# Designs tried in a protein design run: designed miniproteins, single chains, continued (4). Part 72

Each design is a single chain, and the fold is of that chain. pLDDT is the mean over its residues in the fold that is shown.

## One batch from the design tools (miniprotein)

Design m14642
Fold by ESMFold2-Fast:
Structure m14642 (fold): chain A 90 residues (1-90)
Amino acid sequence: AEKIAFEALGEARKLLEEAAKAKEAGDYEKAIELARKAVETLVEGLEKAAEEARKAGDEEMAKKFEEMRKIAKEEGEKVIKELEAEKKAA
């Protein structure tokens, strides 16, 4: 379960680094696309991690992954909204 979560975090981090580089270059459209992919990757990975923890009987770990999933979705939606606003202002 933890391995799935860490792999998803690593992949999301790479996508966010690429999004930051795209933003720095003024390519907001690519930055938004990469940020969306990062959020989707992280949310999906945390959902799978929670399911595996539940199947293993670790309800406490499953709840932690579900909480992380909620935070990732909410914070990710904020980042995407901010990028969309910056694109409109640029």
Scores: mean pLDDT 82

Design m14643
Fold by ESMFold2-Fast:
Structure m14643 (fold): chain A 60 residues (1-60)
Amino acid sequence: MSAEELLKKGVEYFKKGDYEEAIKLMQEAVKLGGKEAEKKAKEAYLYALKGDYEKALEAA
């Protein structure tokens, strides 16, 4: 899976309330995609925490 695919899956798990799997997927994306994926993961995570899953997916 690409870093972008992992980030999007992470957002979907946040939406489902599976926060442990969501965080795991986002960390795996950061490990694979480096600084770009880290920035996207942080933006997606912040939107997901607000309940704005549409913006979280766009950020991923």
Scores: mean pLDDT 81

Design m14644
Fold by ESMFold2-Fast:
Structure m14644 (fold): chain A 76 residues (1-76)
Amino acid sequence: SPAEEALIAALGALRQAVLDGASEEEIEAAIAAAEAALDAFLAAHPDLSEETKELIRRRFEELVAEWRELWRKQKE
């Protein structure tokens, strides 16, 4: 689906920005883009239960936090 492809692309861009040691502005922009793509993905899947959507959002928040930590360690 277009929403799934957009989410995969946004997550890939965020991962690449972390690996490249991108600026804080670039990392925050990539996170915002990935959050927008996740919202679009969840909106495109009304068949998913609210519990499943909450789990997906939680896993996304965990992933973003882990990648922010990895990015910070590369700077320090």
Scores: mean pLDDT 85

Design m14645
Fold by ESMFold2-Fast:
Structure m14645 (fold): chain A 60 residues (1-60)
Amino acid sequence: SDEARGRGVIARTTAQSILDMGSLPGHRTDAEGLALARQAIAAYEAGDYDAAYALAQQLL
């Protein structure tokens, strides 16, 4: 759905910011957080927007 895709884009953008900057206010940037961020991007690239969003929610 358009809503799922929109949430996937937000998830990908948040995860990419964490990986690029190494920090993002209000988000996890420990080793597990970086692994979750990479996993969220992989889910988005696979077209699984709901999984990408769920993984990104664990970064809060």
Scores: mean pLDDT 81

Design m14646
Fold by ESMFold2-Fast:
Structure m14646 (fold): chain A 96 residues (1-96)
Amino acid sequence: MDIFDPSLLEERIKEMEELYKKNIEEFKKMIISTFEYLLESGNMELINKFIELYIKPLKDILSEEDFKELLEELIKIAEKYNNEETIKKLKEILEE
């Protein structure tokens, strides 16, 4: 299933927003599992697309505290995979 299909992106973001409001732990698990899968692939194009299209928009959807906590968890995962480019990008988003 192509998660980066532009025609479905808006609908997927809405589904993520609804999941966050209903069950924050399942929401986090979904985001973290997808992110770990992408990091294990080593595909920087897909990792960057995920951050730009799915993670950055969450700043407007999540509370400030929940968004910061999620970014800190993602940074720890990126550190586990020694992905310096992804760590830098996530830290830049956290500092905004």
Scores: mean pLDDT 82

Design m14647
Fold by ESMFold2-Fast:
Structure m14647 (fold): chain A 67 residues (1-67)
Amino acid sequence: SRKALYKAWAKYAVREGADPEEVLKLLRELLENPVSEEEALKRFGELPITDEPVDEEAAEARLDALE
């Protein structure tokens, strides 16, 4: 499923230190306006990294709650 793939990449981005708010924004955008798998992976890889502590489990739960 494309939705499951996007959510998996979003969770990976959070684990790599991306800002959860930017990840959530991008995931919502891609769920509404889907792009190729290659383009989606590129966009998640280009997200800004945050130096702030992230509750990774809470962030992943928010991503799973979309749609």
Scores: mean pLDDT 79

Design m14648
Fold by ESMFold2-Fast:
Structure m14648 (fold): chain A 64 residues (1-64)
Amino acid sequence: MTVDENGYVTINSGTLQLITPDGNVTLGPGKYYFEEGNYTFSAAGKAPKTVEIKKNSTITITLS
C-alpha cells in the first residue's frame, strides 16, 4: 500500500479485511481514504495485524 499527499491509500493487489467495531469490511484493489491512525487488517487463515496509516508514507502489510 502507498499513502499519497491527500491521505488516500492505494491497494495495488490482493484482498484484505479491515476489522472495525461494526464488523469486517472487505477491501480489494483500489484507492481508499483513511484518516491517520491505527487500523487492524486480516485475511483468511492469517492472524490480524495492526498498522499505522500516515499521509505521504508507504505501508507494508504482512499477515502471518
Scores: mean pLDDT 68

Design m14649
Fold by ESMFold2-Fast:
Structure m14649 (fold): chain A 66 residues (1-66)
Amino acid sequence: SRALELLKEIVEMIEEKKKKGVKASKEEIERYRRLAAEIERIVAESEEARRRLEELAKKLEEERKK
């Protein structure tokens, strides 16, 4: 499912960013990971879930940019 694919990308980005030793706070990273995990668990094959995951990915990118 596309929702799961996007979710995996978000989680991988967060983990790789953390392992590289970026400045991003652990609280922010865990917040995103926790949200992603909850979405993955509850997510049904719906357009709404996919859209929310896309928004989450954009938010993560903006946090990184700042």
Scores: mean pLDDT 67

Design m14650
Fold by ESMFold2-Fast:
Structure m14650 (fold): chain A 79 residues (1-79)
Amino acid sequence: SAEEEEVKEKTRETVEEEIEYLKTEEGLSEKEALEVVLERVEKYLEYLKTTEGDEKVKELMEKALKEVKKELEEKLKKL
């Protein structure tokens, strides 16, 4: 769906921006930046499981974060 695709795209953009910030502003290596962001994504996924709220929005966020997590894990594995 358009909504699901939009949430995934925004999630990828946010994650890519965080990785770039950690590399350029904080001086982390690509591996270190990926590891930090992966940990943040995992923490947020756990948070979503415990938080009361709009179930549909939570499901969309969970799907987007799980997909992005897999993409980050694949990038880290290639390093």
Scores: mean pLDDT 84

Design m14651
Fold by ESMFold2-Fast:
Structure m14651 (fold): chain A 58 residues (1-58)
Amino acid sequence: MPKQSDEELKEAIKKLVEAGYSEEEAESIVNTLLAAGKAKNAIEAAELAVEGIARDRA
């Protein structure tokens, strides 16, 4: 199991919360993207989620 930093997870959650998600939704999104192998770490997962929303809203 790849080692995940608690700091990276907290930073990713903060980023998604600033984008309009709840903390629980942010954690779920990050964990889902990591479990699917779509992101290497929590920060990348958060960035992909924010980018996807911006794309859908454009």
Scores: mean pLDDT 73

Design m14652
Fold by ESMFold2-Fast:
Structure m14652 (fold): chain A 77 residues (1-77)
Amino acid sequence: SLEELLERLKRTRELAREIAEELDYIGLQFEVDALKRGARLSPREREGLISAAEEAIKYGDEETQKLAKEVLELLEA
């Protein structure tokens, strides 16, 4: 039925959002670990990571925002 289809669509959208949020968290955690190990970034890579971190601060959950802020602090050092 249409009602069952709409419920499935709503659940799919929520799952997609949750997956995207988890991937952002994992990505930022990987970058924090890499920077702490002395990974050297090109200017282009640095600019892209700053942009991603700023976006995560605006739209991410508390844990994701914390990692994004840590990325920015490591890039300033």
Scores: mean pLDDT 79

Design m14653
Fold by ESMFold2-Fast:
Structure m14653 (fold): chain A 65 residues (1-65)
Amino acid sequence: MSVEELALVKELAEALGISEEEARRILEELMTLDTKEDIIARLKELGLSEETAEGFARGIMKLQE
């Protein structure tokens, strides 16, 4: 896991109130999505605000290079 992936996992765990292991599983699932809009929609279903979900989506898309 890269430093950027680890940072996203920790921030996602804190934002959702879940364990880092659960957040990593969610991140791996989100990385299979093709569009920023799909990632935002998934994160909003998990309980994040639109602004927070957009921030995470940008980070996740950077990892999909």
Scores: mean pLDDT 79

Design m14654
Fold by ESMFold2-Fast:
Structure m14654 (fold): chain A 58 residues (1-58)
Amino acid sequence: ELEVDEELEKKTRELLEEDPNITNKELAEKLGISVSTAERIREAVNSREAQERAAEMA
């Protein structure tokens, strides 16, 4: 699938797991997307990861 949110979220989750301090610029560069898109995806992933980690680890 091209440009599906799910693929970008999955890749962003992997990058955030590797480096939680990764910047939106670095995410954009690694994913080949704009900084604005990277920021949006990062925020969505961060919210979902927080929920999943709370349920899984706490």
Scores: mean pLDDT 70

Design m14655
Fold by ESMFold2-Fast:
Structure m14655 (fold): chain A 73 residues (1-73)
Amino acid sequence: KIKIVSSDDTTLEVYNPYDVTAKLTVENEDGTFKKEYIVAPGQTATITGLKPGTKYKITLEANGEKEEIEHTT
């Protein structure tokens, strides 16, 4: 299951719990912000440049499995 291991108003750290490389996507509600990361097994990705007080959709995809959570900065 996807985990946010730390957050503040402009950054997120997201852990990849899978034993395979995962694609992490972070996007805002209107799609004007989208960043993609490749996260190795058991590694944490640091997402920067987020806007305070903004709702983001966080998607982690690995081997055909897709997990999605929402986070507000």
Scores: mean pLDDT 81

Design m14656
Fold by ESMFold2-Fast:
Structure m14656 (fold): chain A 55 residues (1-55)
Amino acid sequence: SLEEEIDKLIEKMKKLNPLERLELLREYLAKLVDELSNEELQKAVKLLMEKMEKE
């Protein structure tokens, strides 16, 4: 699911330095833009932002 993929992304990001986190996030966002519909993309971005706010 999108939520599981985002949770895995956040866990990977926690193990990385700021530049590596930015690179991983950029790669993931590029994948979302290529693979998802507009509705799915909006949902995925919102969920990602909500989980990142807990920092």
Scores: mean pLDDT 77

Design m14657
Fold by ESMFold2-Fast:
Structure m14657 (fold): chain A 91 residues (1-91)
Amino acid sequence: MTKEEIKEIMKRFAERAGVNITPELEKEIDKLAERMVAFNERVKAQIAELEKNKDKLTPEELREKVRQLMADALIEVGDIIDEFIKAIKKA
């Protein structure tokens, strides 16, 4: 998913909520989309590294690394969603 695709999705959510896209909201959407892209690429790299080293890990170590990666990912996505909701409420 590209930054432009994420921005389009966010803008459509704002429009559906009846919110006018102000210059301030456009800037917040741009920042959040950049953050989401960076997050997605980081998670993708972490998954690739885990897959590459899968055979070097015990089943227990693999499960723990997956759990930590998933927990960290959910927290970051939750923070991005919370910031987007706050930006919409201010617009």
Scores: mean pLDDT 82

Design m14658
Fold by ESMFold2-Fast:
Structure m14658 (fold): chain A 57 residues (1-57)
Amino acid sequence: SAREEIEEGLVRHLQETVGMSPEKARALIEEARAMNPSGWDEYVARWVERRRKELEE
């Protein structure tokens, strides 16, 4: 559940900031990760960990 919660949080953030659909946001995340898997994966991991740390007790 945490994994999906994290991904949903990121998608929702992109939708609010950029104004795109969740499907497109997920596609962008996948695309960005494919272009720079190491760097993007680390960035996403840090961002989702921060989100998870707030939610996770």
Scores: mean pLDDT 64

Design m14659
Fold by ESMFold2-Fast:
Structure m14659 (fold): chain A 73 residues (1-73)
Amino acid sequence: MAEELLEKARRLAEEAGRAVAEGDFEKAEELAREAERLIREALAAAEAQGPEALAEAQRRALEAIARAAEIAE
């Protein structure tokens, strides 16, 4: 389900942000790549379900990215 994938991606993105803040760029890169993969998969699944599902998935993906960037600063 797209929501489950986005929740997992959000957690990984937050961990990536913390890794950047700690100076662990290798770990941050690995976590960010996994989060990005899950976001792409979730968006593809949501698109198949319809425009409302896609809009919700896009909103959640943007929230995850914004939060990760905030933590990384």
Scores: mean pLDDT 78

Design m14660
Fold by ESMFold2-Fast:
Structure m14660 (fold): chain A 55 residues (1-55)
Amino acid sequence: SEEREKILREIAEELRRIGEAVQEAIKKARELAKEKGLSQEERIKKIGEELEKLK
């Protein structure tokens, strides 16, 4: 039905928006890790911190 299709489109838009936010957080975390010359362990930690901000 038209009602169902509208709801599904709204859900799809929300999921797309969330996906874009996650990608931006990962990008920022990678940039910070590279700039500071952090170890692999520190880079993983920084990426985790950025992802937690999306919660």
Scores: mean pLDDT 74

Design m14661
Fold by ESMFold2-Fast:
Structure m14661 (fold): chain A 94 residues (1-94)
Amino acid sequence: AAPVVTREETEREVDGVKYKLEIEITQHADGRIDIRVEVYHEGELVMEMEVRVGPDGAVHTTVKVAEGVSEEKARKLIRAVGEEVARRLAELRA
């Protein structure tokens, strides 16, 4: 079976700043799930998060942060986006 791809946009506020999240979820026939989140501030890509869930449920996360994003902002964005990804994974398993 072909993989099922879902694309969604949402807005998330972190420290009073609004970010656009572009979320792509790929569900594979073998039970693997890939989630890509691109985080934008005023049209600029500030962070990308990839979450890969294996058929056994093992989770691997990769984060790429744009140059000029402070460690404090990166930490808060990683947390906020991680919470969004966890919520969506829980919904897919319900």
Scores: mean pLDDT 86

Design m14662
Fold by ESMFold2-Fast:
Structure m14662 (fold): chain A 65 residues (1-65)
Amino acid sequence: MEELKKKADELVKKAEEARARGDYVTSANLYDEAADIYEKLGDREKALEYRQKALEFRNQAVAAA
């Protein structure tokens, strides 16, 4: 469990870095991966939060294309 949480935290940080450089596709994918891990951990609130961020940035990428 602790290893999965660490992985999710790292994915969130990478998603934030991708967002900061304008890579919305990579950011959205990383948020989705983090959400999947939070779902496995039973943290539905965090899973939903990061799913929403992934959708937001995926829509941003599509709008920019």
Scores: mean pLDDT 81

Design m14663
Fold by ESMFold2-Fast:
Structure m14663 (fold): chain A 55 residues (1-55)
Amino acid sequence: DEVILRVAAHDLGLSREQLLEIRERLAAGASVAAIAREYGLSPRQVRGAVAALEA
């Protein structure tokens, strides 16, 4: 999972901390669209990154 996390964060131009924070916020009920707007990502990229973390 550490390797997957590093690859996902790097691919999105995010830090490990930012990627984990995105996952936490989604788990707390934040919308994918809102997070995507805040971080300059597409909703698809946000979902893909979170899915990679759970693999």
Scores: mean pLDDT 72

Design m14664
Fold by ESMFold2-Fast:
Structure m14664 (fold): chain A 97 residues (1-97)
Amino acid sequence: SEMEKKELELEIDLAMVEIEGAVLIRMAKKGIPVSDEDVEKFAERAEEVYKKAKELGREDTVKRVLETLRRVADALAENPENAENAEFLRERLKELE
């Protein structure tokens, strides 16, 4: 059905956001500076998944996206070189809440 297709696509999109977030966390923890472009793309995809999840009433997916954004922001905040990108993600997270 159309609904089942949308739910499957949302689950795939969520998995991609979680993988991108994990990569950013790993880079931050290794002390590798993260590019503004990569952080912005991650935030944009996370927001798209958030909006789709809200439209479909998928509260679990909403929580997972917000948790992923928070974990990435927290990991970036551990390194001074990533402080501006951490603040960017925290502001985006605040706008979604």
Scores: mean pLDDT 88

Design m14665
Fold by ESMFold2-Fast:
Structure m14665 (fold): chain A 64 residues (1-64)
Amino acid sequence: GPASEYAQLAGEYAKQGDAEKAGEYAKKAGRESGGPHQAELAVEYAKQGDNEGAGFYAAGAAAS
């Protein structure tokens, strides 16, 4: 569904280093599914050492 598609797009942008686009799609994924996709992206960013991205996704998941 739309949530899964947004989460996939967010992940792809994250891998490319486009934190702005990644954040936008993660926020959309969270609103559609209630946060699990944003939580997954937060973990992915944390593993990459991107504290800004990780924080953004964690906040988005909690706010969903």
Scores: mean pLDDT 65

Design m14666
Fold by ESMFold2-Fast:
Structure m14666 (fold): chain A 90 residues (1-90)
Amino acid sequence: SELLKKLEEMIEEAERAVEAARKGDILAAIGHTLRLIGLALDIEKNYKLTPDQKKIIDLSIQAGLLALQGKIDEAEELIKEARKILEKLK
């Protein structure tokens, strides 16, 4: 599914934002978070989303924003939840 691939790309960008923030590379973390938001906007515009699909988007965006605040452990927990939801949809 193209939608599932795009949702996975969003989670991967959230993971990259968290990793960059953990390493202190705030500019890279910002870049990955902006790419994540762009992917979310594309998905919401082009697809009718189930509650589970929307939750993956919401969790991924929140994880990126938490990473920018230095809340790395909280961001990682949201990414784990998003990944668990995505795996159930495959």
Scores: mean pLDDT 90

Design m14667
Fold by ESMFold2-Fast:
Structure m14667 (fold): chain A 66 residues (1-66)
Amino acid sequence: MELKKELEELEKRLEEAKKKGSDKEYLDKAQGHLDAARRLIEEGGSKEDAEAALKMAKAYLKKAEK
Protein backbone atom coordinates (compact mmCIF):
# COMPACT_ATOMS: atom_id res chain seq x y z
CA MET A 1 0.00 0.00 0.00
CA GLU A 2 2.60 2.53 -1.17
CA LEU A 3 0.15 5.33 -2.09
CA LYS A 4 -1.90 4.90 1.11
CA LYS A 5 1.27 5.19 3.23
CA GLU A 6 2.39 8.34 1.39
CA LEU A 7 -1.10 9.82 1.80
CA GLU A 8 -1.06 9.16 5.56
CA GLU A 9 2.42 10.71 5.95
CA LEU A 10 1.40 13.83 4.02
CA GLU A 11 -1.84 14.16 6.02
CA LYS A 12 0.15 14.10 9.29
CA ARG A 13 2.54 16.69 7.84
CA LEU A 14 -0.41 18.90 6.84
CA GLU A 15 -1.88 18.70 10.37
CA GLU A 16 1.50 19.69 11.86
CA ALA A 17 1.78 22.64 9.43
CA LYS A 18 -1.76 23.82 10.29
CA LYS A 19 -0.90 23.57 14.00
CA LYS A 20 2.13 25.84 13.44
CA GLY A 21 0.09 28.46 11.55
CA SER A 22 1.81 27.97 8.18
CA ASP A 23 0.62 29.75 5.00
CA LYS A 24 -3.15 29.15 4.84
CA GLU A 25 -3.41 29.47 1.04
CA TYR A 26 -0.75 26.81 0.40
CA LEU A 27 -2.19 24.58 3.13
CA ASP A 28 -5.63 24.80 1.47
CA LYS A 29 -4.11 23.83 -1.89
CA ALA A 30 -2.25 20.91 -0.28
CA GLN A 31 -5.49 19.79 1.41
CA GLY A 32 -7.34 19.85 -1.94
CA HIS A 33 -4.73 17.64 -3.59
CA LEU A 34 -4.68 15.25 -0.60
CA ASP A 35 -8.49 15.01 -0.73
CA ALA A 36 -8.29 14.18 -4.46
CA ALA A 37 -5.59 11.54 -3.83
CA ARG A 38 -7.67 9.98 -1.03
CA ARG A 39 -10.73 9.67 -3.28
CA LEU A 40 -8.64 8.14 -6.10
CA ILE A 41 -7.04 5.61 -3.75
CA GLU A 42 -10.28 4.68 -1.92
CA GLU A 43 -12.55 4.56 -5.01
CA GLY A 44 -10.10 2.62 -7.20
CA GLY A 45 -9.24 5.48 -9.52
CA SER A 46 -6.11 5.96 -11.62
CA LYS A 47 -2.84 5.20 -9.82
CA GLU A 48 -1.11 7.79 -12.02
CA ASP A 49 -3.64 10.48 -11.03
CA ALA A 50 -3.30 9.57 -7.34
CA GLU A 51 0.52 9.81 -7.59
CA ALA A 52 0.23 13.19 -9.33
CA ALA A 53 -2.12 14.50 -6.62
CA LEU A 54 0.25 13.35 -3.84
CA LYS A 55 3.18 15.01 -5.64
CA MET A 56 1.26 18.30 -5.89
CA ALA A 57 0.22 18.12 -2.22
CA LYS A 58 3.88 17.59 -1.24
CA ALA A 59 4.96 20.59 -3.34
CA TYR A 60 2.39 22.90 -1.72
CA LEU A 61 3.32 21.63 1.76
CA LYS A 62 6.96 22.57 1.05
CA LYS A 63 5.81 26.08 0.05
CA ALA A 64 3.61 26.41 3.17
CA GLU A 65 6.46 25.29 5.47
CA LYS A 66 8.87 27.91 4.03
Scores: mean pLDDT 80

Design m14668
Fold by ESMFold2-Fast:
Order: structure tokens, then sequence, then C-alpha cells
Structure m14668 (fold): chain A 111 residues (1-111)
């Protein structure tokens, strides 16, 4: 999955969060809004809040391989390697060609 990760300014992150929170308030079952909220929170380094948003996205759409992968990435950043491994394995089960998840899983296994 190709993501154009540009460094957003602090105001851009706050505006994005406000927009996704408004979308969630209007429709709490909007899995995409929860997933996007998780991404912005992760970029701000708000890892615990990002985990909560991704968990809600997965609960609403458990087939979203990217949400499983991104949750694993947040856990990896927190040093929770065993938990990150489980989420990367779930992401690979949904999308076996996810080369980033496979590479990070291999890195965890090289301990």
Amino acid sequence: IEEGEEAMGKGDYEAAIAAYEAAIAADPSNAEAWYNLGQVLYLQGKYEEAIEAYEKAIALDPSNAQAWYNLGQVLYKQGKYEEAKEYYEKALALDPKNVRAEALLSEILEK
C-alpha cells in the first residue's frame, strides 16, 4: 500500500482529528473515520489513543488488513514486540503480500 506520508503541521493534525471526531459523532459505526483517526494520532505520537481508535476500526471492520498492520506498528514503537508480532501475523493472514508486515515480523524473530 503506497502512502504519501507528508509531514503535516500541528494545525493540520488538530484539524484532521476534529474532522474525524465530527464524522464519528455523526456515525459511530464509520470504521474508516476510526481508522483515519488512529493514523493521525499515531503521527502525533499519541500511541495509546491511536491503539484505541484502531481497535474500534477493527471491531467495525475486521477485514481491514491495514488497521491490523498499523496497530502492530504502534505496539512495535512502544517496544511491545510480542503483541506487535501477533497483529502483523493477522495482517498477513488478511493480506499475504504485505511485504512491510513480513519484514517487521522477520526483524522481531531475529532476536
Scores: mean pLDDT 78

Design m14669
Fold by ESMFold2-Fast:
Structure m14669 (fold): chain A 60 residues (1-60)
Amino acid sequence: MKPESVEIEIDREKRKVTLTITYSDGSTKTFTFEAEDEFEFEVNEALALMYKGLAESIKK
């Protein structure tokens, strides 16, 4: 199934990035990335944003 929408929740204080993907059948999957340091957090944030852009571009 192709993703229909991607929601990103960023918690800078906890260095936590949560990615929620909704598929064409209405099902959802949630992925949580926790970073040990600021650099790892920035990488996780960048990767989540890139994934969202890619997933949404495939639909359009």
Scores: mean pLDDT 77

Design m14670
Fold by ESMFold2-Fast:
Structure m14670 (fold): chain A 67 residues (1-67)
Amino acid sequence: SDDELIAQITELVKEAKELIEKGEYEKAIEVLNKALELARQLSNPTVRGVAIHEIEEMLKEAEELLK
């Protein structure tokens, strides 16, 4: 269900934020890519679009910090 996917995405995003705060950008990118795969499985198109956009923005930030 979307509720279970949202809960998993939320935990992965939280983990990624903690990794970014610790400077572990490569690990954060791995966790965010897992969150992105789950977000693409969301059945509600509005919720899916918002989740994908938020995760892609975090990925972009982590990639820039890794450089």
Scores: mean pLDDT 88

Design m14671
Fold by ESMFold2-Fast:
Structure m14671 (fold): chain A 87 residues (1-87)
Amino acid sequence: SEEKIKKLLELATRAVRLAYESGNPEAIRIAERYAREIEELLKQNASVEEIADKLLEMLDELRAALADDPAAVAELERLRAEVEELK
């Protein structure tokens, strides 16, 4: 579904922004790497499930990098739940 892909990209954009707003260099590197991988999946017309799974990987790595920031962890958990609803 094109609409589901659009929503996944909106969630990915929120995760990337969270990483930049954190000022954490490791979180920023994770976000930049996964943003490139998601862009490549889009170019290959990957399924909703493939894009969602890649976004979940990014969210899990960001959660680990930002584990000492409770507000960031809470937002990442909310984003994770929204991604799971789109599968």
Scores: mean pLDDT 90

Design m14672
Fold by ESMFold2-Fast:
Structure m14672 (fold): chain A 61 residues (1-61)
Amino acid sequence: MVGDIYRALKDVPKTTPKTVGLKKGELVEVLDENEDGMLLVRSLTTGEEGWVGRSVLEKVE
């Protein structure tokens, strides 16, 4: 999980300072995960870090 690359399946709005906004197809690197089904990611496009729901991401393999 940590260090894996994921793709956003849809546009994701930034809702709080702790979350990240993503566009559909954007690639992110996983930095951490929590028990609530969220991943801490870094956007490979913008370099922005934040939490995002696991359900809107797909592992790139």
Scores: mean pLDDT 79

Design m14673
Fold by ESMFold2-Fast:
Structure m14673 (fold): chain A 62 residues (1-62)
Amino acid sequence: KVDKKKLLKLIGEILRLIGDILELERKLEKTEDPEEKKKIEEEIKKLEEKLKELREELKKLG
């Protein structure tokens, strides 16, 4: 049996990461500086990679 506390903690991390991605996407839409846009896009990409890893862990837990 999977530990409910461990599962809930993992879900919490995933939700936090989704929130961070959404905040960065919102910031990207409001940003006019090309260099700042590129930096935000790189940051989003890194968070999307982390989200993919956490989603894979979630699949293994249930």
Scores: mean pLDDT 81

Design m14674
Fold by ESMFold2-Fast:
Structure m14674 (fold): chain A 74 residues (1-74)
Amino acid sequence: SAELEEVEKKIKKILDTIENMKKNKTPKSYLILVIQMSIQELRELYEKSKDPEVQKALKEAIEKLEKELKELEE
């Protein structure tokens, strides 16, 4: 599915950006903001998609980012 491929590319770009921010010692407050914005973007894609495979990929990515956010807030 073309939609699945685009969503997977988007997820990879988000995760790569977050990892690069961690490597560059980005301030925790800014990293939290970027993760929150990324979660919102992925949730909007989830609500708009009717493809179960796309929804599953987005849900797994959202759960991963929510866990990372929780670890940063603790």
Scores: mean pLDDT 87

Design m14675
Fold by ESMFold2-Fast:
Structure m14675 (fold): chain A 76 residues (1-76)
Amino acid sequence: SELLERARELARRALELARERLEKAETVEEIAREIGRILRVIGLLLDIELAIEKGDMERAEELLRELEELVEELEE
């Protein structure tokens, strides 16, 4: 599935960026924020995979856009 492959690639990129931010985090608030982003990436990927398994391609595309927005946020 092209959509699933893209979702996995975006999730990997987001997790790499969040990990780099977590390594640079100096405050409890910064650490909590980056962990929260990691959990959000994992949740989105699982929801995308579930939507694809159910054949809900509209839902999968919506979740993929949310994951794309998260990657853009992390690249700032």
Scores: mean pLDDT 85

Design m14676
Fold by ESMFold2-Fast:
Parts: C-alpha cells; sequence; structure tokens
Structure m14676 (fold): chain A 80 residues (1-80)
C-alpha cells in the first residue's frame, strides 16, 4: 500500500541520516536509494523525490552540506 511504502521511505531516510551522522557515507547512499524507491512507490510529491535524488547525487560528489539540506527537505515533505 501507499501507507506501507511511505513508512518504508521514512524508515530508510532515518537510517540514512543516522549513517551520515556516523560518517558512513556508503550506507547513507544505500539507504537514500531505498528511501527514493519507496517514496516513488508511495506516490510522493515531485519535490520530495527531487530532494532525495539531489541528496544522493550530493553524497556521491562529496558535497555533504547540500546532501544534508536535501535530506532535511525530503524528511519535512514526507512527514506531512
Amino acid sequence: SAEEALKEALENLEKAAEALSNGDVEKAIENLKKALEAAEKAGASEEAINALKKAIEALEAGDYETAGENLRIAAAILKK
């Protein structure tokens, strides 16, 4: 269901934030990719999906500031 997919997106987003706070960039990227897939299945807004994509791209580029900003944006939208 969309509700189950949204819960999965939020759980993986929380895991990604925890991984980032621990310096585990590889695990953060893995969990953000899972959050993105779940958010798409949930029918999340384009703004949330784009924020997740930008967070992944920023982490892969080593831009932790932009990654953190987009992770916060995605979390704020998905929790509404």
Scores: mean pLDDT 87

Design m14677
Fold by ESMFold2-Fast:
Structure m14677 (fold): chain A 91 residues (1-91)
Amino acid sequence: SMSPEAQKLYTQGLKAMKEGNYEEAKKYFEQALSLDPKDARSQIYLAMSLMELGEYDEATKYAEEAIRLAEDDPVLLVAASVVLSLIKKAK
């Protein structure tokens, strides 16, 4: 499970995403992943933030890693797969 510190950073990233501040969202999700590298949710939202910033190759990397980590969670697997499809369409 995610540490309380990683969860707080993830929540700050979600707030930044809601506000359209994708550079700030990227930083929060990168910090959350530094504490919990296997958190598929943070990888999905980092990929979305990177896509909005036009960083498609890095966005693809995190979306593909999220798919790998989410193999046993059908909700996260669908979310990661949709994000990867959006990145490929935007590129």
Scores: mean pLDDT 87

Design m14678
Fold by ESMFold2-Fast:
Structure m14678 (fold): chain A 55 residues (1-55)
Amino acid sequence: DEKIKEEVKKLEEEMKKAAEEYAKGLKDPKKADEALAEFQEKLAKLGEEKLKLLE
């Protein structure tokens, strides 16, 4: 389904953005732990949404 393919692409782009924000967070020692936690939570959520789309 075309719709599902587009939604998967959006999730993959969000995962890429999450990785970029995580990399930026690592440059600030005050936010490194928070950046890691946010990155892991976002990856888990996006992964779950992707699996639901793929059934």
Scores: mean pLDDT 76

Design m14679
Fold by ESMFold2-Fast:
Structure m14679 (fold): chain A 61 residues (1-61)
Amino acid sequence: DLERRQRANRVAREVFEEALEKGLSFDEASRIAGEAARMVLDGRSPEEALEEGRKKIEELL
């Protein structure tokens, strides 16, 4: 499903950029972004995935 993959990529990009801006390493940012993308691919909303990604970023700060 192309549209679902596009949504997953957008969420991953947003989470990745926010993680880096908040001072997480590239590896941490990539992992969290990948987890958020996976949630979208598994059928969760982009909004829920973004919220979970942001929560994980704050837990590591």
Scores: mean pLDDT 85

